# Designed miniproteins, single chains, continued (2), part 111

Each design is a single chain, and the fold is of that chain. pLDDT is the mean over its residues in the fold that is shown.

## One batch from the design tools (miniprotein)

Design m7854
Fold by ESMFold2-Fast:
Structure m7854 (fold): chain A 86 residues (1-86)
Amino acid sequence: MERLERERRERDLEAFIQTYRELLELYDRLARELGPEMEEEVRRQLEELVRNTREAMEEEGDLESLRRFLEALKRLREERERRRRE
C-alpha cells in the first residue's frame, strides 16, 4: 500500500512537471503574439504557481518531491536556453 501511494505521488509530480512545461511553452507563445502587456501577467502567474507548489510541498514535508521539482525546473530552463540558441 505504501509503495502504491508513493508511486501515485511520483506520477502526480511527473504529470505536474509535464503540464508546467506545456504551460510555459503556451505562455511564451501567447506573450509573443499578444505583446509585452501579457508577458508581465504571465510571469506573475507562473511565479505564483511555483510559490504555491513549493509551499504545499514544504507543508506536507515532502522534501524529495520538492527537490525533484526544483531539478525539473532547472532542466526546463536549460532546454529553453538551448532552443533560444537555434
Scores: mean pLDDT 67

Design m7855
Fold by ESMFold2-Fast:
Structure m7855 (fold): chain A 95 residues (1-95)
Amino acid sequence: KEKKIEYLKRVIKYLEKLKNGESISWDEIDDDDPEALKVIEENEKIKKVIEEQDKRLQELADKQPLDEEAQEKERKKSLDEIIEALKEEIEELEK
């Protein structure tokens, strides 16, 4: 339980950086923190949001290649939802 909480806290930190406009390379995370990357890959909610986000970005690029604001807004919203869900999971595990 404690190790899972620690990994989830590190994942949240990476997602918060990504939301704030900092570029994060998943390959760089694999080098620096492969356990956190594994948590991301094993987390169905994160995987689903990444896949859905990639699909939405592709659809927006195909229909309106210059609609960067809409793409950025949707990206930040998806990340917020995941961060909140992970924070709730940590709170539940800490009980």
Scores: mean pLDDT 66

Design m7856
Fold by ESMFold2-Fast:
Structure m7856 (fold): chain A 103 residues (1-103)
Amino acid sequence: MEEKKKEAEELKEKGKEYRDQGKYEEALELYKKALEIYKELGDEKGVAEVLKNIGEVYFDEGDFKKALEYYEEALKIYEKLGDEEGIKEIKENIERVKAFLLE
């Protein structure tokens, strides 16, 4: 279990690196692999963090509807966990996406 968690963390870091480079397809591949591992482990906080990261990639691509879907899924998990900081960050991301959906 610990080895899989480390793998998921490394995939998240690499996904962030690819996103920062504008390599969105590669970033999504890595984040989706990390998401599968966190789900298998039952790591709800890890799942929420990766869903947020995937939403951020879709936002950067201009796919605001997909960004909103992923942010709302992350919000549900953060609310279940009582993660006040995660809730605040996701709500800010959702408000930003909603502003762009009017275009």
Scores: mean pLDDT 86

Design m7857
Fold by ESMFold2-Fast:
Structure m7857 (fold): chain A 64 residues (1-64)
Amino acid sequence: GKVEEEALRNGTLLVQGQAAQAQRDTGLPATGSAELIGDKVRLTLTVGDDVHELVASAEDVAKA
């Protein structure tokens, strides 16, 4: 639905922005991805060998 589409778009932009900033700050390779899991979004940020994960509601991510 619209909320899930907005959540994936906003989540992807958010973690890609964070990955770009982390790469600038650390000099390490960084990548970000967003995945829809039912009514939630899993945001994954990888910086070098470190993996950071946040799960939030699709509604909250869609508002960001």
Scores: mean pLDDT 83

Design m7858
Fold by ESMFold2-Fast:
Formats: C-alpha cells, sequence, structure tokens
Structure m7858 (fold): chain A 68 residues (1-68)
C-alpha cells in the first residue's frame, strides 16, 4: 500500500539520519490520512518551507504518491 511504502521510506530516512526526508515523509503521511494541522504539523510544515532539501523531498514524494 501507499502507507507501507511511506513507512519503509521513513525507516530508511531514520537509519540514514536524513532529517529533511523525515520531515517530508511525516507531512505526506499526515496529508494522506487527512490529519488536522496540529501545532506539531505546523512546525513540520514551517521546517520544510525553510529547508530546500526537505521541500524537494516533499515534492518528489507527493508525485510518487499521486502516481500510485
Amino acid sequence: SILDFLLQEKKAADENGDEARRLAIAYVIAELLDQPETPSLKEIRARIAADPEAQKAYEELKKKVESL
């Protein structure tokens, strides 16, 4: 499933210490599950907006999810 794919991607990012990718994956999962924008998610969104690597990872993951 799309969620299983994202959880595997999160595990890989955790193992590699890739914080930019971790932020992107967390936000994509929240959007996929229609989670309300909590203070924690607002912080994640702000960090993605401030980090070009996280923004790029978010866009790539979003395209991948839309193609599945």
Scores: mean pLDDT 82

Design m7859
Fold by ESMFold2-Fast:
Structure m7859 (fold): chain A 85 residues (1-85)
Amino acid sequence: TQQQVNQVTSNIQYQMATTMNDSYQQVMTYVQNGDMDSAYNTVNQTHTQMVSLSNQIPDSNVQNQMVDQTSNWSNDWVQQAQQMY
């Protein structure tokens, strides 16, 4: 049903937002401590998790938007992590 599609979509978007926020805090902590290996690994793991979550979204328009957002966010962080290390 449309309600089930909306509920699943909202739940995944919430999980993605939480994952991004947690990852951001963790990456910044590692960077501040000079632990560039952990920072890089955290970005890479977050990218994989975000792509997996995006693929579970049943609304194709929302899925495409979240996939694009994930790719842009992760690519920016991967580039930054590589420059830090």
Scores: mean pLDDT 78

Design m7860
Fold by ESMFold2-Fast:
Parts: sequence; structure tokens; C-alpha cells
Structure m7860 (fold): chain A 62 residues (1-62)
Amino acid sequence: MLDVGRVLRALLEKYGMDAGKVPGKKAAEIMGEEGATEEQVEAAASGKNGTEALARAAELAA
């Protein structure tokens, strides 16, 4: 199960900013590092920013 809190922490550590300011592709790479499925990473990569990426991946986890 994808830990959204861990992904959010990793985004803040790497970029020092709000997840909404992180590009979606970069958020998808971090989600893959935190153990997201290939489908979740693909959905996240289609997002425009980190917040949208997290939302798209979370929809697939439900």
C-alpha cells in the first residue's frame, strides 16, 4: 500500500517546497522509490505537479 505521508516527506526533503511546486514526473520518480506500483507511478507521471501526482496515484490505490 502506498504511504502518501512518506512520499510527501520525500518530496519536501528533495525540493524543500510544497508538493504543488514539484513537477509531476519528479513526484512519480519519488513515489517509485517509496514502493509505488508501476500503474501508480504511470498515473502520477501524467500529473502537472506533485499534488496532482499524489491524487492520481491515490485513486488507483482505492
Scores: mean pLDDT 69

Design m7861
Fold by ESMFold2-Fast:
Structure m7861 (fold): chain A 70 residues (1-70)
Amino acid sequence: SAQQKAIDAQIAALQARSDEILAKARAEAEALLAQPNPTKEQIQEAINILVLGMAESGELLVEQHKLRRA
């Protein structure tokens, strides 16, 4: 049905967005840590980027799970 097609598209979009958020967070954190002698502040910033990325991704995956159960 058109309704099921719309739900499936929304599920796929949430997964893709979650994957993009995690990939971006990882790339930004790795860039900070790629320096020869990363500072304590740079290490903390990398950790914060990863934690925030995981939190945002997690919220989208919870929304996706709810759609699958509806």
Scores: mean pLDDT 87

Design m7862
Fold by ESMFold2-Fast:
Structure m7862 (fold): chain A 84 residues (1-84)
Amino acid sequence: MKQLKLEGSIREQIEKVLERLKEAYENKDLDLAVEALSEGAFIARLVGETELADKFRQLEIRAIKGDYEAIEEGVKLAEEFLKL
């Protein structure tokens, strides 16, 4: 899909990803982080942001392996995505 401007439900979905990543960071919840990062990768791919999708996917893999730093990086990446 070609690059889309972030509007309506797409923006709301990204805001929800950021909210879940912040919750995962505060609670050290890797399972929630994996779910949120996976959704972030899916949304980024859907709007044609392939580099962002790849970054979310790498953070998801790191979170699956128990890397808590992936949650903090995921928060920053989701904030970057919302600025598009």
Scores: mean pLDDT 81

Design m7863
Fold by ESMFold2-Fast:
Structure m7863 (fold): chain A 60 residues (1-60)
Amino acid sequence: SEAERIREEIRKQLAAGAKARQITDEELIEAAFQSQLAFALYERLGVEVPIDEEAIRALS
């Protein structure tokens, strides 16, 4: 599915960074996906969705 493809791309991009944190790769991938979805929903529909700010910072 589209969601699975997006998660796979995020996983590849996070492969080196995620290992340094106590957050698992799966948790980081899900947080990144949710952040992208939340941003898209906010931008297109004006809907505010809670996001994990600490996980997002870990991705930066």
Scores: mean pLDDT 58

Design m7864
Fold by ESMFold2-Fast:
Structure m7864 (fold): chain A 64 residues (1-64)
Amino acid sequence: SNREEIDKEIVRKYAEFLGLSEKEIEELLSKSSEEQAEILSEKDKRSVDEINELLAKIIEEINE
């Protein structure tokens, strides 16, 4: 579905901002949504506010 494709793009952009390599991003996108969330939470040391600002920017970019 279009939503699944958008969710994958959001995860990709988020991982890029966290500094993951292309290989790490490819491996991340091949995993379950639960495993993706775990990996991203382990790598992201920012505050909730900073995470929310980044997600808002990614969503805005994707919806252009």
Scores: mean pLDDT 71

Design m7865
Fold by ESMFold2-Fast:
Structure m7865 (fold): chain A 100 residues (1-100)
Amino acid sequence: SIADRAIEVLKEAIEKIKKAKSMEDLFNVLRETASKLQELIDEAEKAGREDLANVLRETLKKLSEIYKEAIENDLPVDEFKEKAIQVLEEAIKRIRELKA
């Protein structure tokens, strides 16, 4: 399902964030993840899964906010990781609740 693929993308993003050693690595993971989430949003909308599309759009918005904070406020690598992982874990939880 689209929901199962979304959970997999989010899990892979969490693992890549955990392994990231620099802000550049984190920005690259976020860009790749944002691209994949946008494709899943488009698929969810076409499938009439507005519930799933909304969760993914909110997740993308929150990741964008962390990226802006890093650029504007010189957010430390470890704090970026913590915030990004929390956003992604909450997204996984919300998607799982939609499947129940």
Scores: mean pLDDT 89

Design m7866
Fold by ESMFold2-Fast:
Structure m7866 (fold): chain A 59 residues (1-59)
Amino acid sequence: GSAEGAARAAARAGAAGDGSRAGGGVKLMNFQTEEAGRAGAEAAMAGDEAAARRLGLSG
């Protein structure tokens, strides 16, 4: 990844968060699996953001 990769990752995180409003719908059965998926995505985002900052791509 590069600066463009970091921007895409940020956009995906925003879309995922905004698209998945936990306030509606029945997802009790898959809630635990979805939570694990979110943790993984957030960890990936944090790693990519740290790399972007390290390269001086903080905007």
Scores: mean pLDDT 56

Design m7867
Fold by ESMFold2-Fast:
Structure m7867 (fold): chain A 65 residues (1-65)
Amino acid sequence: GPSLGEIVAELAALDPDGDGTVSAEELRRAAERLGLDGEAARRRAEALGPRLPLSEAAALLASLG
């Protein structure tokens, strides 16, 4: 699976305004770009709310690899 550095870099690209959060759809796309299951990422993110802190998003993506 992807390294933690790869996950962090991908998530940083989704947060250009630096608000520290990502949506379920953004997380789905990040997962697909990292070679992970985008639909699994989206479903898990949706269960947690409309937006996730970057730390929670990173942990979720790491759990899929």
Scores: mean pLDDT 81

Design m7868
Fold by ESMFold2-Fast:
Structure m7868 (fold): chain A 80 residues (1-80)
Amino acid sequence: EERKKRIAEAVKKDIELAEKNYKDYQDTYNKLQSLADEYGKLDPEKAAEYQKQADTARQKMENYKKSIENLKKIYEEVKK
């Protein structure tokens, strides 16, 4: 019982950290996407570079989203 409670608390902290990282990459994505849009009007090559960086941030977000889903499944199993 006590061991399961400690594991559940640890998993909960991992979920919180992964959610924070997801939000950080979401902010990065939004900033880079904004720059890509702005430069697209002035310099299409620079816009493409920022778009590539935005796409990388999107991939990081997707990876953290999957990690969060997996951690939530572990949390539910430990709570049983």
Scores: mean pLDDT 85

Design m7869
Fold by ESMFold2-Fast:
Structure m7869 (fold): chain A 89 residues (1-89)
Amino acid sequence: KLDELLEKLEILKRKAEEFEKAKDARGLVEVAKALVKIAEELRKLGKDKEADEALREAIRAAQKAIELSTDEEIKKEAEEIKKKAEELL
């Protein structure tokens, strides 16, 4: 449902901000993955503007995870999700 997806988008944006402040790269990767899923659902509903917003937030969260992490596995996951979000945009 659209209202639920939009509420979830706002919650995930807030969580991304919190994880960035906490320097939690894993949390940022998980938020980025969730944002991509919401973007795909929003696009299926014809909400391209909101889907694009979710994808841009996913790219931002993934980029922050790459910058914060020294863990090669977290960096790889963040790079993969960033690439997927860029391809879907």
Scores: mean pLDDT 87

Design m7870
Fold by ESMFold2-Fast:
Structure m7870 (fold): chain A 57 residues (1-57)
Amino acid sequence: EQIVPELSVEEEAQIFHELMLRFSPDEITLADIYALVGDRRIAEILYEEFHRLHPVK
């Protein structure tokens, strides 16, 4: 599924793959995603989706 229209499904998968390799779900912050993608809006969308799939307390 394509979450962000500006990114291809493959690009989104690569971003999530990188995040999972570098961080546990409990350690991922919006700033980490922003640093990877370089766009705040895209980072916010991916951050929400990631935490929807990997909910943490």
Scores: mean pLDDT 67

Design m7871
Fold by ESMFold2-Fast:
Structure m7871 (fold): chain A 93 residues (1-93)
Amino acid sequence: SEELKKEIEKLLEKIKELVPELSEEVDYLLELIKKVFEDPSDVKAQVLAQMHLIAISAELYVIKKRNPEKKEIMEEAIELVKKISKLLLEYAS
């Protein structure tokens, strides 16, 4: 679904805006998302995208722990990661 792809891309761009220090990791995930939607039968690409979302989530928790002043921004970014993960799982179903 082109609409679902665009929604996921929008959420990833919002994470880049909130957490510019993770821009390289988010850009790599954007490339993976394009690959996932180019070949929906590639289950390995779907799994890799989910693994990278988990990695970004872990980095957000580390930043939150080390920078209490950024807690609210990190929590917002973590919720966006959860939403993207849910949308990818819906696409795989």
Scores: mean pLDDT 85

Design m7872
Fold by ESMFold2-Fast:
Structure m7872 (fold): chain A 96 residues (1-96)
Amino acid sequence: KKKEEAVKLADEMIELFRKAIEAVRAGNYDEARKLFEEAVELASKIEKYDPEGAARVRGLAAGGLNLVESGRPADEVIRTFEEAVKEAEELKKKLK
């Protein structure tokens, strides 16, 4: 079922965001950047199921990636990533 595929993609995206937060906490900004790029790609795949929800999550993920690339303080980056996780969880709830 198409919704089941979308929910799996959302779960993978949430896991990538959580791993990115842990990478930032560890000071591993290169790993966080890679994980967030993967999350943006997954959000784009979800867009065909929920365009608005996917756009919100993608925007937050891109914002977080920009903060990582700009060398912003870890707490600011983590806050943005936590917002992305919340939006991804809401997206998953909507897809169910």
Scores: mean pLDDT 77

Design m7873
Fold by ESMFold2-Fast:
Structure m7873 (fold): chain A 57 residues (1-57)
Amino acid sequence: NELEEKGIELAKEAAKEKDQKKRNELAKQSVELLKQAGYSDEEAENKVVRAILEAGG
């Protein structure tokens, strides 16, 4: 699913972003794409949080 892939990539980009406002914008866009991919609000948020934690260094 292209929307899910794009959502996860934005979440990983958010994890690497040092500016808090830009990070929040990327995370919001990631959630929205995952919701469009068919996930619920909670499922989308959980996937974004997990992707950020996995990508965070």
Scores: mean pLDDT 81

Design m7874
Fold by ESMFold2-Fast:
Structure m7874 (fold): chain A 71 residues (1-71)
Amino acid sequence: MMSDSEIERWRKLFEPYVSKEILDQFIRALKGDVSDLDLEKLEKALKVLEKKGLINADALIEDFKKMQEMQ
């Protein structure tokens, strides 16, 4: 489970690139709740941040896939 300080860091990084709805889904996923997570939309936002050199998108996507166990 990710710490609140790490969650706040991710919120600020994503805020310019996603809607409030997708951002709220992402924050819940970081807390371990992936039920509402639109992985396709999240992946697109993560690729934008990766292109800016801010994150490793592939590592984060793999972590969320493991949590979802979905399709």
Scores: mean pLDDT 70

Design m7875
Fold by ESMFold2-Fast:
Structure m7875 (fold): chain A 64 residues (1-64)
Amino acid sequence: SELEAAVKAALEAVEAGDADAFDRALTRIVILEPTPEAVENVEKAGKAFKEGKYEEAKEALEKI
C-alpha cells in the first residue's frame, strides 16, 4: 500500500540519517493516514529523530 511504502521510506531515511527524506516521508504518512493516532506517532518519530534517538523513531513509525 502507499502507506506501507511511506512508512518504509521513513524507516530507510532513519537508517541513512537523511533528514530531508525523513521529513518528506512523514509528510506523506500524515496525508495518507490523517488520524490522531498516526499523527501522534509521526510527531513522536520526528522528535526522536531530531534528538538522535533512532530506535525510538523507528518504534514510533512501526506503530503506524
Scores: mean pLDDT 86

Design m7876
Fold by ESMFold2-Fast:
Structure m7876 (fold): chain A 80 residues (1-80)
Amino acid sequence: MSREERARRLAELLGDESEEVRAAAARQLATDTSPAVLRAVLELLGRHGRDPRVRAAVLAILSENRDAEFAAALLEALSE
């Protein structure tokens, strides 16, 4: 599986019905601040940014994230 495919699959799990699955996906994505992860999460927010589960999972990513540019891009998407 490519890094891009992995990032996209993990981003899809941020909207899963299981809180445990969403939390696990958020932790995995938080440790990978690659452009592939940023793109996948931004695409998810563009499609499902009004879903409270998706928003909560993205906030969980931000709580563990150490990349300022990654955090700024996600915060901008969450604000609009």
Scores: mean pLDDT 79

Design m7877
Fold by ESMFold2-Fast:
Structure m7877 (fold): chain A 68 residues (1-68)
Amino acid sequence: SSMSDADFLASLPGIDEEMAKRLASLTKDASKPVIEIIAAMDPESLAESLGISVETARRIVEAAKSRL
């Protein structure tokens, strides 16, 4: 099934509304699907960008990679 960027963001574990906005901001300048962008991110860099733990960022990146 096709998954929209909005559906993917809404499905991420531990993501609240503020984090979803920050994730959208990180992907706003790209023509690629959000799942590809997130899957290519370094968990440490994602954690700093969102103000979350590296463990949470790693879970997010792993979830994106699982859907490639």
Scores: mean pLDDT 71

Design m7878
Fold by ESMFold2-Fast:
Structure m7878 (fold): chain A 102 residues (1-102)
Amino acid sequence: DQEPIVATNDVLRGLLSTVGVTRDTLTSGELIAAINEVFEKLKMITHRSLDGSDTVIDFSGTPLEDVIGASSLVLGDSSAVGDALGSQLTKVGGPDTPVLTP
């Protein structure tokens, strides 16, 4: 099992609770799964509203921006998870389902 990650950011903790995660401490796999669930929900909304249009969604000032920042700080800027999170944000408005591999 991986070393537990402590969710020290209140915004990250709040966002995780929206997908049913109420723990302050997660493994990297659990964090990736929770973030993927958030991305899938956002993808469903943007896919319905955009109807195939290629529109970039601005997440500035949203809890999702803080979650990505917090994840990069905890896991490191060179982590595969950090890179995957950035890649999936770019695809939130696209046709592909955003899935992160643990």
Scores: mean pLDDT 45

Design m7879
Fold by ESMFold2-Fast:
Structure m7879 (fold): chain A 81 residues (1-81)
Amino acid sequence: GLSMEELKELLKEAYELLKKGEYEKAIELFRKAVEQATTSEQALAIGIALQEVLDEFPDLPEEYKKELRELLLEAVRKASA
């Protein structure tokens, strides 16, 4: 699993890719973060980051917003487990 510091770096890289329009690569990194989250704290941090992304980028194509919402739901489920 990722450390919290490695997770923060991964989320930052995903955010920078999203800002550059590299949507598929950004979603791959968010998915990797969700898959590798082993603690409720990590899952919560991912959920917060995904919600902030959805709030900051409301004009994202719907197909990518759908994938990000699905990842957010998975992160919330992991945070609650």
Scores: mean pLDDT 86

Design m7880
Fold by ESMFold2-Fast:
Structure m7880 (fold): chain A 75 residues (1-75)
Amino acid sequence: SELERRRRVILLEAEVSVIAMGLYVLSRVTGDESLKEKADEFLERANEALKNLDVEEAEKILEEAKKYLKEVLEK
């Protein structure tokens, strides 16, 4: 149903937002502005997926955000 898709995308967007907040904090601590730019990119893409109720795109964005955060933390 539309309500189930909306709830799923909202939860996925919330998870992307948590990762983006982590990247904002890391950007501020390290001075690496590229982390903030990447966080903004993930948030914009997640917001677009929410507007379109695109669960598959939201899941893809979350997976990309998780991989990016892992790479940043493994430096």
Scores: mean pLDDT 87

Design m7881
Fold by ESMFold2-Fast:
Formats: C-alpha cells, sequence, structure tokens
Structure m7881 (fold): chain A 81 residues (1-81)
C-alpha cells in the first residue's frame, strides 16, 4: 500500500541517520531519531493517512533536529519513494 511504502521509506531514512549519529558519538541526535520513529509507528498503528503521517513527520523533524539534518532525511525519503 502507499502508506506502507511511505513508512518503510521513513524507517530506512531514520535508521541510516541513526547509524550515522551513533558513529559520530551524537547520542542526543540518535535518541531524537528513535523518538521520531516511535511517533511515526504510532500514527501508522492509528490508521492515519499517508498525507497525515508525512505532515506530522516533517513537523517533528523540523522541531527536534537541526535544519540541515531534517533536509537530508527528507531528500533521502524522496529518493526512496
Amino acid sequence: SEVEKLVEAIEKALLEAYLRALDAGDLETAQRLVEIGREVAKLYKEGKSPEEIKEEFERLLRKHLPEELAKQILERIEKLL
């Protein structure tokens, strides 16, 4: 489904960013990425639409992560879709 494809792309982009944060010793960013992934999983379980998941995900990225990292994650997701 479209929602499954979106969630898989989000999970992959977040995992890649998480592994980079761990490699860099940036435990604060790694923790924030886990928390964002948890919120996305919650929205998916609640049956939210792809549009609602994408909007809330982009809001969480911009609120909790540096602008450049948020942009990198969003660009990676676009390439995975």
Scores: mean pLDDT 89

Design m7882
Fold by ESMFold2-Fast:
Parts: C-alpha cells; structure tokens; sequence
Structure m7882 (fold): chain A 94 residues (1-94)
C-alpha cells in the first residue's frame, strides 16, 4: 500500500541520516541497509501499525548499537531480524 511504502521510505531516510551522522563505513552502511530491506520484506504482509513498530525497533536498536560501535550495531540488527523472523513464523502458524 501507499502507506507501507511511505513508512519504509521514512524509516530508510532516518536510518541513512543516523549512519551519516555516526560516520559509518560504506561496508557497514551497506550491511545495515540490507538488514532494513530484509526486515521490510519479512513484514511486508503485516499491518502498517505493526510494520511501523518493527521499523521503530530497528531504529532504536541501531541507535543503541552505534553507541557501542559499527560491528555492535550490525550484530544487534541481526538479532532483531532473527526475532522478527520468529514472530513472522508464529503469525504464519496462528
């Protein structure tokens, strides 16, 4: 939907701003944006409200991770993706 497209665009813009402000390397920036894209794909069929929640969780994890370093941010986001994948499988079975 147009609402889902706007939510993703807004999340991506906020992520890109955080990565630029933190001076994240091109290699780690690519990994972080790929994780955002993968989470957006997994949650594509979820309600706009649920997708917004997941994107806010992504942003919070990114902000917390970047305080510890780029590699820590990537690891925190990978853990979030694993959590989202589990939630998706639970919703798919229910």
Amino acid sequence: SEERERLFEEARERVEELLEEAGVSPEQRKKILELLDEIARITREWSPEEQRRVFEEFLAALEAGLQLGEEAAVQMLKRLKEHVEREYEEKRRG
Scores: mean pLDDT 86

Design m7883
Fold by ESMFold2-Fast:
Structure m7883 (fold): chain A 75 residues (1-75)
Amino acid sequence: SDADRDTLLKATKAANTSSDKTKPEIRDLFRYALSSPDDIVESLGRMALSSLLIEAENRKDEETVKALKEVMGLL
C-alpha cells in the first residue's frame, strides 16, 4: 500500500541519518518489504537495502554490512 511505501521511505531516510543502522525495527521492516506480494514495495525495499549497503561499505561499518547482507539473503 502507499502507506507501507511511505513508511519504508521514511525508515530509509531515518536510517541514513542514524548511527545505528542495525536496529531490529529497520531490519524487520526491510524483511517485510522483501517478502511483500506488492512488487513495488519489494522493489523499494531492495533499492533501499542496496543504498544502505553501499553507504555502510563506504564508511567501513562491518556490523551494518553483515546485517543488511543477512536481510538480503547473501549470508
Scores: mean pLDDT 65

Design m7884
Fold by ESMFold2-Fast:
Structure m7884 (fold): chain A 86 residues (1-86)
Amino acid sequence: SAEAELDAELEKLAEETKARLKEIFGETDDAVVESKLLEVIDRISELVRKKLAGEEIKESDLTEKEKKVLQLHLETQQRAAELKAR
């Protein structure tokens, strides 16, 4: 069914995203990757809040890992939205 196909593609996207996060963090343990991901999300959320408030945010305020996580997050959200929209 279309629902089963959507679920399978979303599951595949989730597994691909998890594998890429493990590579970005250099970790194999799911709990360690999750902990590091939450720290990066909190940091990015703070920077986004500051930018929306009109504060100057420099590219140097983000680490290379944080930039990669943000890019992956945006790519994953876009792909998930495209899958759900069909």
Scores: mean pLDDT 78

Design m7885
Fold by ESMFold2-Fast:
Structure m7885 (fold): chain A 71 residues (1-71)
Amino acid sequence: APLPDSVVAKIQEAAAALAAGDAKKAIEIMDELVKENPDDATVHYAAAFIYKAAGDEKKAAEYLAKGKEAA
C-alpha cells in the first residue's frame, strides 16, 4: 500500500538524523510517526531499524513483531 509522501519524508529525516549521530532525534521522529500510523507495517519496520541502529534492541524487537503482524 502506498505511504503518503509526508510519511516517506519523515522516515528519510529520521535516517538522516541517525547518519548525523543524533539517535535521540531519529527515535523521536519515528515514535511520532508510529503514533500517527499505528497499523502500517512499513512504518513499524522503519521504527525497528531506527531503534536497533540507536542501540535499543528491545524496542527494535517490539516494532519488528508489530510490523510482521501488520503485514
Scores: mean pLDDT 80

Design m7886
Fold by ESMFold2-Fast:
Structure m7886 (fold): chain A 63 residues (1-63)
Amino acid sequence: SAADLVGRALGMDPETAELVARLILEETGARSAAELGEAEVALIERHVGPDAAAAFRAELAAA
């Protein structure tokens, strides 16, 4: 799920990961984990940083 990807990439607990994933999906317009891509990576890079964005991109590639 999108929350599982966010939790693994950012080291968040499941409850926080669900909240953050929902906010990311609302911002980019993605409807599911399958629609996650470079727009979400760019959003994470902008707000969290390049290391977090790289971790998220790696989780997308592994999914």
Scores: mean pLDDT 80

Design m7887
Fold by ESMFold2-Fast:
Order: structure tokens, then C-alpha cells, then sequence
Structure m7887 (fold): chain A 79 residues (1-79)
């Protein structure tokens, strides 16, 4: 459904961003992008839980974890 598809897009974007960060492309812009993706993943998770969509919730939880890892990696690279 649309929520699962939205969560899967966020997951893919977070994973691609994490690869760029780990390749040395970490800047303030990548950190901001990671934080935006985390916000989108959390919104998707909240909506999925509200409507009881288990598939969308599982996809959103994976997106949250990937985005959290991207935020952590970007912050560590900028420290």
C-alpha cells in the first residue's frame, strides 16, 4: 500500500545516504538530509501504527533504523 511504498522509499534513500557518508561524502548537508529522512520515517511509523497496518509499520521501523544509522554516521564523521 502507499504507506509501505513511502517507507520503502525512505529506507532506500537512507541506505544510499549512509553509503555516501561512509565513502567520505559527509557534510552538514548530508547530516540535514539524514535528519529529514529520520523525521519522514517516524511519521510513516506513527501513521502505520495508528491505522494498524503491520506491513507498513515493519517497513517504517526498518526505515527508522537505517535513518538513525545515517544520522549517527554523519555526526561521527563531522565530530
Amino acid sequence: GPLTEAAERVLRQAEELLERIRAGEASREELLEAEVLLGLALINLGVAKLIGDKEAAEAAERAVRAAEEAVRAAREALA
Scores: mean pLDDT 89

Design m7888
Fold by ESMFold2-Fast:
Structure m7888 (fold): chain A 81 residues (1-81)
Amino acid sequence: APSPEELFERLREEALALGVPEEWVEEFLARMREAWEAGDWEGLEQLAKEFVLWASGILSDEKTLAIGRAIGEMIRGLLSL
């Protein structure tokens, strides 16, 4: 199974490739890591929803769907550890 570090790095690479600003990616990943380390699964879901909603304002529908899938894959990976 991938490590937490590998899951976060994969999302970073995918989000940057889709055109999400680096500053927003780093802030999001920091908040996701904090919620995961605290066992705050409701916080993980809420952060993901808020980030996708924000991204929908700056990305195309296709890119927004892609970032949503990438975040979902990261969360599923983290919850499987």
Scores: mean pLDDT 84

Design m7889
Fold by ESMFold2-Fast:
Structure m7889 (fold): chain A 89 residues (1-89)
Amino acid sequence: SLVDGLVEKLRRQLEKWLERNPDATVEEVAERFLALLHLLLHIENIPLSTEDQVELFKKVEEIVKETDDPREALEKILQAFREILERTL
């Protein structure tokens, strides 16, 4: 599915980035996700609304606040992104 393809593209990029940045904080993982998301949505021409983007940003902020492990944060962030895409697409 389109949703699966988008989530897996972001997963691969974030996991590769974490391998190169093993001391990355949860906050840095969130910042990298948002930067990659912006580029991916633009490249793939995905019409994610401002409302959906704000909701995703709030979920990411909550994950950063509640999670100490960068790899756990990555999985939770990707799950939140999947849930928003499944409602929107």
Scores: mean pLDDT 85

